# Designed miniproteins, single chains, continued (2): the designs that were tried, part 11

Each design is a single chain, and the fold is of that chain. pLDDT is the mean over its residues in the fold that is shown.

## One batch from the design tools (miniprotein)

Design m4346
Fold by ESMFold2-Fast:
Structure m4346 (fold): chain A 97 residues (1-97)
Amino acid sequence: SPKSLPEAIAETIYTMVKVGWIPEEKALPLVEHMLLVQRPLSEDEMKKYGFPVGPQMSLIGMVRQLNKEQKLEFLDYLQKRLGPQYASEIEKIKEKI
């Protein structure tokens, strides 16, 4: 089992990117939307991010449980899994939290 809720969410998003459910270039825009907006995606947003409907509902439900410290911890775990090339984009998302 995942060690924490932030780590579990990061692992889920990373897995969805690796299996091709979320295009890699859309992963961080989707993450930013989920952390800041915390509502179900509209049909236009689903098309924009390429996110499958079923996993989206569960993932949004998990993200809504995160406090500010846990959101930052989640982004640190996600950076570790996606790689150092995403550090700048993740830092910009952190500044908005």
Scores: mean pLDDT 79

Design m4347
Fold by ESMFold2-Fast:
Structure m4347 (fold): chain A 96 residues (1-96)
Amino acid sequence: NENYKKALEYIEKAKEYFEKYLKLIEEDPSNPENREKAFEYLNKATDYMLKAMELAKKLSPEDQEKIEKKIKEFQEEMLKKINEIVEERKKKKEEK
């Protein structure tokens, strides 16, 4: 099923862009150019994830379940990493 393979490709691209986002956030979040580029990568990761979700709707129930599981796992991983970065930033601002 070409749609199944395409959905997997979109999930892979979403992961690649999310990793690029994390790298830029880790390097220097205070740099305006790095923040703009990081936000662009995050938006691309989200867009590819949404494209994977839309393709999943066109799959067999079995393949849809497999793609939805991968998407959910990736969404949970993204939220966990973003929350970790937010929490670390809060701690650094509270430590004088």
Scores: mean pLDDT 78

Design m4348
Fold by ESMFold2-Fast:
Structure m4348 (fold): chain A 61 residues (1-61)
Amino acid sequence: SEEEFEATPVDEIVAKLSHEERVALNKALEAIPDPAERQRFAREFLRKHYEELKKKELGLD
């Protein structure tokens, strides 16, 4: 849920990413020159990955 994502530290979410996922995030951020847009993109990326991790933990694909 949004509340669970908001309460979870960004560092904890990032730590659960695979090497490939971390590389993909960094590559995407490099393509965004505006710091504010970069921060917004990173947040949305982590939110989507957080949802995927929660689904995986619950045995959902």
Scores: mean pLDDT 70

Design m4349
Fold by ESMFold2-Fast:
Structure m4349 (fold): chain A 79 residues (1-79)
Amino acid sequence: DKRLTVRSRLVDGQVRLDVTIELDLDGDARVTVKMTVGGKTYTISFDQPASVRSIRLGFTVPEEESEVEVEVVVDRGPP
C-alpha cells in the first residue's frame, strides 16, 4: 500500500512543505515525485529499496500566491 502525507506551515514569511511518502512494499521500487509550483513542474526520481519504508521531502516556497500540486508514481517492476 501507499500513503502520501503533505503538511504545510508558515515559517518566517515562507511556506514550508513537508511531504512524507510511506510505501508498504515487499520489494524495491522506483519512485517519481512531481511537484508543480507557480505553473512550473519539478520532477525527482529515485530508487527506493524495500528496507526503506518512509521518505521525507522538505522544501520552502515563498508566501506569494502559488498553486502547489504533488503527484507520486511508484513503479515496482514486473510481478
Scores: mean pLDDT 67

Design m4350
Fold by ESMFold2-Fast:
Structure m4350 (fold): chain A 61 residues (1-61)
Amino acid sequence: SEEEFERLLAELRELLARLGFSEAAIDRVVADLRQAWARDPERAIAGLRELIALYREELAA
């Protein structure tokens, strides 16, 4: 769902900020993910979940 996508996107934004990504870099990643959502919502959500899991692991290390 779009609500699920926006919720996951907000979580990714927070993780990237905590990892030291610049606002410009985060905005670029978000723009690319929104474009992916427009093409294939299910694939975009799956990919976004994988990115969140990866960055959570990086932050925990």
Scores: mean pLDDT 84

Design m4351
Fold by ESMFold2-Fast:
Structure m4351 (fold): chain A 107 residues (1-107)
Amino acid sequence: MTVNVLILDDDPALLDEIEKVIKEVAEKYGFKVNILAKVTTPEEAREVLEKARKLNDPPQLIFVDPDLELPITAEERILYFITVKRVSSVEDAKKAAEEFFEKLKKY
């Protein structure tokens, strides 16, 4: 199974490190990751989410900077079983990814 991921952070260097960490953790749990986008603004994140929704392939996991607003509704999050993780560091991203894939492996 391939997991769609969206990464939103205003630090471009952190976006690349989060992508690397999530791919490494996913592979360890036997999953493949498709990065829908790495974006630096809520507006770019909303465009990616709308495009993914039209393709009926929404993200299962979103990493978002705790200081940024994530432009999704509670209904969208619940309906599509989207997991949102607020991460400010590579260590936070690794922990969040491990928790996500460990839980996903049980289903």
Scores: mean pLDDT 81

Design m4352
Fold by ESMFold2-Fast:
Structure m4352 (fold): chain A 72 residues (1-72)
Amino acid sequence: SGRLRSAVVDLFVGGRHVETLRFEDVTPEELARAVYDRASRLARESGQPVVGRVRATLDDGTVEEFEVVAEP
């Protein structure tokens, strides 16, 4: 299965933590799209770069961490 068990995403605007998103039973592609769409909207509205820090748990219990960056 290509699905993630869970994921937690912290969004930062100008280095300030503004939002935490939680996901269950999503594909990596669905997660990436949702995070990028939200981060891009925040970047456009704030005029500042947004960093999304993702911690995803895979089907096998493996934890993967990555960042998404959206520019204004």
Scores: mean pLDDT 85

Design m4353
Fold by ESMFold2-Fast:
Structure m4353 (fold): chain A 103 residues (1-103)
Amino acid sequence: SLKTKVTEGGDQTKGQPVLFIAKKGLALKKAEEEAKKHEGAYVIIEFDDIDVFLSDERKYLFTQGAVKVIFYGEKSDYERIEKYLKERKAAAYLLGGFFYKES
């Protein structure tokens, strides 16, 4: 999808890469704030619509090589992506005051 945006940042020499998947709007702002606190490499993937994101090849970025995946979005978006997040031991932060973490 042309609506999916990827931003890379952080220090590649420190820690394991963290992947942030964030819905456009308030969820993205929260993901950007948390990414700036990370001492190592990070990637932020911005999406507008979760079904469009899940049909896009760019979804492979959150399934490949990232040790930690953090989701920022609505509960309904998370439920659609939950299968992929569980396989990666991801922590999920939902817009609406909900934190989900699978160890």
Scores: mean pLDDT 66

Design m4354
Fold by ESMFold2-Fast:
Structure m4354 (fold): chain A 77 residues (1-77)
Amino acid sequence: MERIERLIREISELAGVPLETLRKEVEELRRLGFSDEEIETLLEAAVLAARAPGEDSPEGRAARQRLAELAARIEAR
């Protein structure tokens, strides 16, 4: 949980999203059967995307693509 909490705080600071909202999203991912390791990977990708606002960088595109793939898996359960 330590790494997830740090990533949530970083996203909150970068994107201005309330910590409580991010914690609820993490709980929902756990309810859908995602492991903490998978959630950490997802959040790390979100941090990378948030650090490059308005940048169409290869790293940012790869992170967003990975998030889209994970979201599709979540929808499929």
Scores: mean pLDDT 69

Design m4355
Fold by ESMFold2-Fast:
Structure m4355 (fold): chain A 87 residues (1-87)
Amino acid sequence: KEEVLRKVLESIKGVSELHKETLFRAITSDAGFDRTPLEFLVQTAAEAGVLIEEKNLPVPMALVEAATRATLGQLSPKAQELVEKFL
């Protein structure tokens, strides 16, 4: 799971290394990480990265918004392309 998430975040250019590491730590340190499906984690990571890049959202806000969008099946087109590439 961790290696796939790192590759997803690496594929989003225009996000700082600090933001990528903060997102990675936030996702992987969650108590539910091991029980959360890889598909949902990839969807959330991809959308969060796009929100940081395009809307300059702080990492915590981007992560919450991305998880909501992933739950509703409302990913941005750029995030959907990343999900298809890694799943």
Scores: mean pLDDT 78

Design m4356
Fold by ESMFold2-Fast:
Structure m4356 (fold): chain A 91 residues (1-91)
Amino acid sequence: DHLQHFGLGLQSRQNGDYQSAIDHFQRSLDLDPDSPIAPSSYLLLGQSYIQLGDYQSAVRAYQQSADLMTRLGIGDPSVPLRLAQQAQQQL
């Protein structure tokens, strides 16, 4: 269940276990890459990478969130695009 992995990712992130959060968000995306929650999974994946100092992976995750928001017609793609630009400044 992709929603179960999304929830486990949120719990891992709250506990400060960003690697576990990344693993769960990635599994959620692998199970249903076109889900309405998938852009949020990519956003949280990017934020978790930022916490680990992996700015390059964060940029990629934010770009995927923006692309998927545009493709699905949901959310505001300017939000993950701004986050990607901010992460790029750390490279």
Scores: mean pLDDT 88

Design m4357
Fold by ESMFold2-Fast:
Structure m4357 (fold): chain A 66 residues (1-66)
Amino acid sequence: GKKLREAALNIALTYGPDARLTPSQVLEELEKLGVPRKEAQELVDALQKRYGPLVTPRQLLEYVEK
């Protein structure tokens, strides 16, 4: 939803769009931005299945804007 898109944009502004982030880093940043842990974990699991063990903020944004 809107909150996931806002969180994804904030992560992109913090790290840059092409930074390679671990699942733990993405999860922590989503939780800091107010995404509930269950929703953040489900998103991180989906991102790993689609993009592999490292994810960029650009890929995160593309995924949540669908």
Scores: mean pLDDT 83

Design m4358
Fold by ESMFold2-Fast:
Structure m4358 (fold): chain A 94 residues (1-94)
Amino acid sequence: KDTLDKKRIEKYKEKCDKGDKKACLFYLLDVAYVEASEKDVVDDIGGPATLIVHGYYYNDKNLIELGLKELKKRADEYKLNKTKEAVEKLKSLL
């Protein structure tokens, strides 16, 4: 039976829909992680995703912008369309 945290991803989406920016952050990064896993490029997006999360927790705007820029670059390189949409939504939220 399904031990992958699909219920946890859906829970983050529900909280995001209610205006929880932190839940939106984790939901959108999980969407990017799932898409990257299907393309076997998780290691290529892990660094940028970590920069975004670290910047969010430490209120480092420059680190968030760097992470978003690098994540977008990787999404363009590997044709990760869902990840590109997630980056645009994160730019609107952060």
Scores: mean pLDDT 79

Design m4359
Fold by ESMFold2-Fast:
Structure m4359 (fold): chain A 70 residues (1-70)
Amino acid sequence: MEPLFESLEASPEEQARRADAVLAGGDEKIRLRGRGPVSPEAQEKARAAGIEVTGGTDEEVDRLLEAFRA
């Protein structure tokens, strides 16, 4: 159970991105999906930037896009 391969495959930036997404909405993603999932347009924007989003709000998607530019 060593994450060696996962670390090699995921760039430091991408690994931080994945960790941030999990920490921000591990359980919250399920709640947000039921109450108001990300709009299709926001999901497309996230995908274009290489971000995997399974829930949340349009504002969270925008915030992630800005964070990864910095």
Scores: mean pLDDT 54

Design m4360
Fold by ESMFold2-Fast:
Structure m4360 (fold): chain A 98 residues (1-98)
Amino acid sequence: SSVEKLQEEYLELLEKTSKEELEREIRELLRELEELGAPPELLERLRELARRGNKRELGLLLYLLRELIKVLKEGSEEERKRAFERALEILDELEAAA
C-alpha cells in the first residue's frame, strides 16, 4: 500500500518528465546522498534500481531520494535510522514484485 501511494503521487510528474531528465536528477541526488553519509548497502541498492529501473520505478526512486535527503539534512538521528529502514523495506517490496 505504501509503494502504491508513492507511485500515484509521482504519476503526474512522470507524464511531464523524460526518462533522461529523471536519470540526471537521480544521479545528482545519489551523489548528494553519498556526501550526506548514507549507508553503503542502501546506496548500492539505490544505484542498482537506478541502473535497471523503468520510468515508473525511476519516478519512485526520485521520490525516495528526495525524502531521504530531506531527513538526512533536517532529521534527528532516530529519524535518519527509521528512514533508512523504511527505504530498505520499500526496495525489498519492489524486488519481490519484479
Scores: mean pLDDT 77

Design m4361
Fold by ESMFold2-Fast:
Structure m4361 (fold): chain A 74 residues (1-74)
Amino acid sequence: SLEEQVLALSERGARASREDPAAVPAVLYEMGLFYREQGRLDEAKTVFQHVVDRYPETEEGRRARELIEEIDAE
């Protein structure tokens, strides 16, 4: 379910934050993509905005900014 997948991604994000902080932007980006694919554009933008704000110089941060612009154009 959506709820189970979000919970799994949240748990993976929490683990990454503790054990491998460098993996956090990738987990958040995957969560944003998942929300977008489910048509939950407000949640997707919120997650992508967190990636942009906290990890702007990562590949995920740059891609998240582009995806926010794409969602705003829809």
Scores: mean pLDDT 81

Design m4362
Fold by ESMFold2-Fast:
Structure m4362 (fold): chain A 103 residues (1-103)
Amino acid sequence: STTIDLLFELSDALVDLAEAVVAGDAAAAGRAVARGQSVVAQLQQLDEAVGEKAQAALEAAEAGDYDQAAAILDEIINDYRDELSTETYVALKLQVAAITAVT
């Protein structure tokens, strides 16, 4: 689904943000935030409640609270658990775990 594809893209953008911050690369961090903002805007158009949670996750990551960002994304994924294959669920959970693994 488009929502699930966007959740993968948001998780990837937050991994890129965390890696850029660790590397001290302000330009890469700015690009990751811009990508995250684009994904959040698309999620908001598809599902307002998911979009609001995704916005909160992005804001937490921008503040350097990657544990909170991952926790919010885990909440969204768990809300979708019954609509996901086991393979998609595991893959998405691994992408979210990568956000905190780089920090």
Scores: mean pLDDT 86

Design m4363
Fold by ESMFold2-Fast:
Structure m4363 (fold): chain A 83 residues (1-83)
Amino acid sequence: AAEEVRRGLRLAVEAVKKAAESLPPEEAIKLLEEAIEQGREALARAEAIAAEHPEVDAEALREALEEAIKELEEKKKEIEEKK
């Protein structure tokens, strides 16, 4: 379950990064910013659920979301530096 979500997030991050590489820098940055915001919203929801429902192991999901956000932020920085 959690590992399946982690795999899905990894595939989504790779798809977004590949799409960004095929776009002009300005459009790539916008795509990455939108993906990062969606990731941050998902992370906030996962943290809220974990706080209200300690019986639910949300740690693996939080770690996967944090990794996804970090990779998207690193890709955004890479593209910004290449323009």
Scores: mean pLDDT 78

Design m4364
Fold by ESMFold2-Fast:
Structure m4364 (fold): chain A 81 residues (1-81)
Amino acid sequence: MSYSVSMEYNEEKKEVTMKVYDADGKLLAEFKVKLKNEPTEKEKSNALGVVGEAAGAYIRGLHSGDEETGLKKAQEILKEY
């Protein structure tokens, strides 16, 4: 089964977002990190890394048939940031 991921920075909301979709393009999960006002390139890069790790944990859960554990790990990654 194939999944796709989109990565977006919303400048107005100061959020980095990763969205995970199934093979049919249905949104399965969304992971966000909120940045402070006027974030540096380093802060944007760090946030992108964190949401990428969260999305990866979720996808690994999907592949192993344990989506709930994958989602919990993703949420833990975001909370520790």
Scores: mean pLDDT 81

Design m4365
Fold by ESMFold2-Fast:
Structure m4365 (fold): chain A 72 residues (1-72)
Amino acid sequence: MSSEVWNELKELADKVKELIEKKEYEEARKLVEDFRKRQLAATKDPGVRTSIEHATDELLKEIEEKEKEDKE
């Protein structure tokens, strides 16, 4: 996987964490989904695609769990 994609994923994770702390779960989800769509549209390598899907799935799961904890 390219180091550039890893740096972008790290920045995405940091921004998602900030949005979760502010309880802006919808904005966090939109940010992750937008990143996923753009990166998958630009990437033809199956291994890189799988890594992006896995990393963004984990971020979406974290957002969902935190939103669930906040409600109950």
Scores: mean pLDDT 79

Design m4366
Fold by ESMFold2-Fast:
Structure m4366 (fold): chain A 76 residues (1-76)
Amino acid sequence: AEALGERVADKKSLTPEEAAAVVALATEQYLAQLAALPKEEALALLEKMLAQTKDIADPQEAALAEATLKAVMEAL
């Protein structure tokens, strides 16, 4: 749900339950966006993005990004 996604984006601190919901929603959104790309190109992009998560200063944001990207890669 788009409205739910926008509301969650306003939160600076997430509970584990909220973090899991954000990862699930973000995974579905990434899969929808990547559906237009060949699997090989989608995986290459995700691998580059996964490498960039190490540069995220907030450990919570880094963990959420890594979990989301890994979930998207497994679903492809």
Scores: mean pLDDT 72

Design m4367
Fold by ESMFold2-Fast:
Structure m4367 (fold): chain A 65 residues (1-65)
Amino acid sequence: SRAEAKQELLKIGKKLEKEGLAEITFEGDVFKVKGKNLSELERDAVLGLVQMAGSVAGFETEYVE
């Protein structure tokens, strides 16, 4: 379900937050990601989650750095 997809995305996001790479939240159905002091490789990992939320799970996405 959409609610289960949100929980899975937040669970994956929690790992990136624990590593200090991003802040991740939902505002309604918008998946919001703020990247923090990312190297190019770390940015690719964070953007991979954004693409998963948007292209695979069908959520609107916002990314800022």
Scores: mean pLDDT 82

Design m4368
Fold by ESMFold2-Fast:
Structure m4368 (fold): chain A 57 residues (1-57)
Amino acid sequence: LEEFIEKLRRKIRELREKIRELERDPNADPMEIQFLEGMVALLEGVISWLEKVKKKK
């Protein structure tokens, strides 16, 4: 589980960087940015849930 949580944290960082690059591109699709922001929020929720599951033993 620790390795999986670490992988998700790295993916969130990569998605945030991509969002930042898209925000600097005047030709970027705002729907794509919205979707990526939604994915980041979802992954953060998954990490929070996994952290709770990990501590419950």
Scores: mean pLDDT 79

Design m4369
Fold by ESMFold2-Fast:
Structure m4369 (fold): chain A 71 residues (1-71)
Amino acid sequence: MSHADLARLVRDFVEGKLSPEETLERLLKMPDELARAAAQALVDTVSFHEPEKLAEAEAIRERLEKAIAER
């Protein structure tokens, strides 16, 4: 996955084109390190540009970390 793919995932979530569930599913298909980086970028972008979505972005990051930890 390229930087462009990561940027698109973040943008689509911010614009409401991806549900939290769809976003998590896409992250879980990534390698763990890339998924963590993408989830962090999502939280950082949302906290700066769309703070009303911060709780949802944090929930996605938490669910991703739990899924990785349970392997």
Scores: mean pLDDT 79

Design m4370
Fold by ESMFold2-Fast:
Structure m4370 (fold): chain A 100 residues (1-100)
Amino acid sequence: MEIAKEAIEFLEEAAERFKALGHEDVYRLLQEMIEALRKALEKGDKEGIVEVLESAVNFLETLLENLRTRRPDASPEVIALLQELVEKLREFLEKAKKEM
């Protein structure tokens, strides 16, 4: 599935950017999402790909809200990157659902 491969590539680039900014916790979370997507893709599990993307979007939206409300020390750059990540993952999710 083309969309899963594009999502993995995007997540890998995003993970490197968060790591460069010193946010190893976010990097680790993105790695877990990448592994889950790779596993679903390897098995040809289209439903699993959609489920992983939905879980990723929901989790990252929760993380973004927590950073805004509970982490006033959070970098505006990190918040902006996380917003971009959520928006792009929603786009991949919509495309993946159309390919089911």
Scores: mean pLDDT 80

Design m4371
Fold by ESMFold2-Fast:
Structure m4371 (fold): chain A 63 residues (1-63)
Amino acid sequence: GAMAENLRAERVARADQAEAALQSAKDTWLKKGEEHPEDKEVYEGAAKALDNTAADLRARALA
């Protein structure tokens, strides 16, 4: 029914907002890795963790 469709749409919209925020943070941390090559592995690891989080949030929204 319309209520279930609205709840699903809301979950997807929240996942979209979260993914946008995570992508922004990822881009920032990758840029920091380029500016601070001594800590590049730490920033790249953090960016990868954000990718994994975004993928998990999307999977949950689509369930």
Scores: mean pLDDT 81

Design m4372
Fold by ESMFold2-Fast:
Structure m4372 (fold): chain A 60 residues (1-60)
Amino acid sequence: METGEITIEGKKFTVTVDGDKVTVTGEDAEDAKLLQQRFQDIIAKGGEAAIAAAKALVGK
C-alpha cells in the first residue's frame, strides 16, 4: 500500500494505491471521486506500468 498527497488547482487530495485499486479522498468529494475514476481507468488500460506511475505520483 502506497499513500501520498497531491495538489491539483489548489485542492488537496490523498491518493492510496493498493495493488490494482486506487482510492482518492480530498476536500472536494466530487472531484476526488472523478480523480479516482481516472486513475482506475489508467490502471485498467496500462496494467503494471500505470500502477507504477500512480505509486510514483502518490509516493511524493
Scores: mean pLDDT 72

Design m4373
Fold by ESMFold2-Fast:
Structure m4373 (fold): chain A 73 residues (1-73)
Amino acid sequence: TPSEHFQMFDRDGDGVIDREEVRRLLWASNRGGPELSDEEIAAFLAEMDKNGDGVIDEAEFEAFVREFGLSNA
């Protein structure tokens, strides 16, 4: 679930995920097949980082997963 993935990346337990960890997740998931380009990954990161804070809150992470349906095969 999204919460389980969030906790996995939030090793410090401070309630945020760095945007580079999000990029790595998307890139690693896509390395087996060219479904997402580097440009598409950059667009997703720009979409999530609306406030320019450089980190992803749990609410932002849940909104992103819901919009893009990462469970879709």
Scores: mean pLDDT 60

Design m4374
Fold by ESMFold2-Fast:
Structure m4374 (fold): chain A 80 residues (1-80)
Amino acid sequence: SASDRELKITQAQMRFLGILTDLELQYRQGKISLDEAAKKADDAIDDIVTDLKNDGVSQADIDALRKALEASRKKTLEDL
């Protein structure tokens, strides 16, 4: 249903924000480089998109979410 798709998209967004928060913390603690944080964020976007595609989420919704996740990644990493 539309509600089930919206829930999956919301959960994916929340998961990614958690990943970004953890990566920012690791970077500030000197545990990873900025390049490593960027790569891990990119890998997380790909994993999330693959999971949603396998769950039958539409390509249009996946493309919109990828764009939103990439915008969140850019904002977080530029603030470091």
Scores: mean pLDDT 87

Design m4375
Fold by ESMFold2-Fast:
Structure m4375 (fold): chain A 66 residues (1-66)
Amino acid sequence: MPSNLRLEDGELVFEAPGADVVVVTDPSGTSTILHKPPYRVPAPEAGTYRVSAVKDGVAESATFTK
């Protein structure tokens, strides 16, 4: 599910192989929904970002701390 979370030029970049939908929640609790690659989200805030990927009705998550 979500893997290889990294920061590139102020964006959170990652892979979510086979995900139907991905939800990224920033440190302030604001969520961004992504339906397909490439998975990139602006990450200007310091703190913990949560990436939740859903595949076949099952959700798995990973976190990235900036």
Scores: mean pLDDT 83

Design m4376
Fold by ESMFold2-Fast:
Structure m4376 (fold): chain A 62 residues (1-62)
Amino acid sequence: PLDPATLARLKALDDEIRKLYAEYRKQGEKVREEVMKRIGELNAERDALLAQLDADIRQRLA
């Protein structure tokens, strides 16, 4: 079973990323750069959590 706290954090990250992409489409060039940097940060955090989740699953299967 997946950890509920990790799943909740992944969902929150996805929701924030989607919201930032919507903002990116509405804003001018300079604001788009700032939004894209933030999206990059959130993607990095999501990828780190997914890697941790993968490691946890592998540990339980081994």
Scores: mean pLDDT 80

Design m4377
Fold by ESMFold2-Fast:
Structure m4377 (fold): chain A 86 residues (1-86)
Amino acid sequence: SALEEQKKKLEKAREVLDAFYPRVAERLEREGANAELAKAVVNEVATEYPDAPVAVTAVGIILAGLQFSSKYNPAEYERELATLRE
């Protein structure tokens, strides 16, 4: 069933988020929110979980939020994120 497959993908996305959120938080405390941190974590997720695109996207959104908090420019960051997905 397509629904069961999607549920498994969402569960995998949750696992990735649970694993990576503490790592991102630790780096954020050490280094501050910046583009290099966002890129590094996205690459790490893609490397460790290549079969879970939805998980990579979910982590990307969280990292986008963290990078965004440092810049205080929602519209510009949202536009950049949208361009990367097209």
Scores: mean pLDDT 61

Design m4378
Fold by ESMFold2-Fast:
Structure m4378 (fold): chain A 69 residues (1-69)
Amino acid sequence: IDEKEIDDAMATMTATVVVLALEKNGKLEPQKGPLMQAAVDAAEKAYKEGKSKEEIFEEAYKAVKEVLA
């Protein structure tokens, strides 16, 4: 219960930070650490595919959740 809520919060926060950085700077810098790197890779892939901001967030969120599993 609490563990799932923490995982969801971590994935949401990581995806949110990545999407905001992409919007502000138009690019993402390489990250150290598996959660942030997974979010960056997924967000960049979605962005290059021309996906919407909402779809970019969803892809980053899924990538972080997969690492946390």
Scores: mean pLDDT 75

Design m4379
Fold by ESMFold2-Fast:
Structure m4379 (fold): chain A 68 residues (1-68)
Amino acid sequence: MDLSEIKKILLEEGLSEDEAKFVVDQLEYLEKYGLSKDEILAALKEILLKLGMSQEQADALVDKLKSL
């Protein structure tokens, strides 16, 4: 999973540097813990919703990241 590209996309979607770093650090932790790509993307959606992203934006972003 390309964490640098994910961080760039999060910043483009309007997250702060601190929020984008927090999300990427969580995804890196989950990847190291042995979660599948689908499980990591499900966790990403939950994190984005907790940060105040709409359900529609979170779904669209996760779909975009499935191709990475």
Scores: mean pLDDT 80

Design m4380
Fold by ESMFold2-Fast:
Structure m4380 (fold): chain A 61 residues (1-61)
Amino acid sequence: ALWDRLLREVPQELALDVLSYLAQQPDARDALNLAAEVNSTWKPFALFFLKELDLKEQSPP
């Protein structure tokens, strides 16, 4: 609910910073999927961060 509203009002220039922040949260996948669904302009960037999370999960230290 709060993320839905914030994502619609955030300027595109801040979208990458917001998505990068969401990618670092414990619920990153759910948050990034919501961002991709709510704002089509953000979808390619949100999907990019989702793919990065998958790659990080497959590359343990």
Scores: mean pLDDT 69

Design m4381
Fold by ESMFold2-Fast:
Structure m4381 (fold): chain A 65 residues (1-65)
Amino acid sequence: AYQQALEAVDKAKEAAEKGDFVSASEHITRARALLPQLSKEQRAEVNKRIAEVQDIMVEKALAAR
């Protein structure tokens, strides 16, 4: 579960950096679906990485306007 969550967040980051917000959101949703199966420490790490991906999405959206 943890490895799959990390892989989903990595794919979300790659999609966000390419401006593919639909794919980024889908990968974030997959990572979040795995959170109940993770330890407290693993959930904190995945949530931190999701926040980093969301920051990239916001920065790119603002730059495009």
Scores: mean pLDDT 80

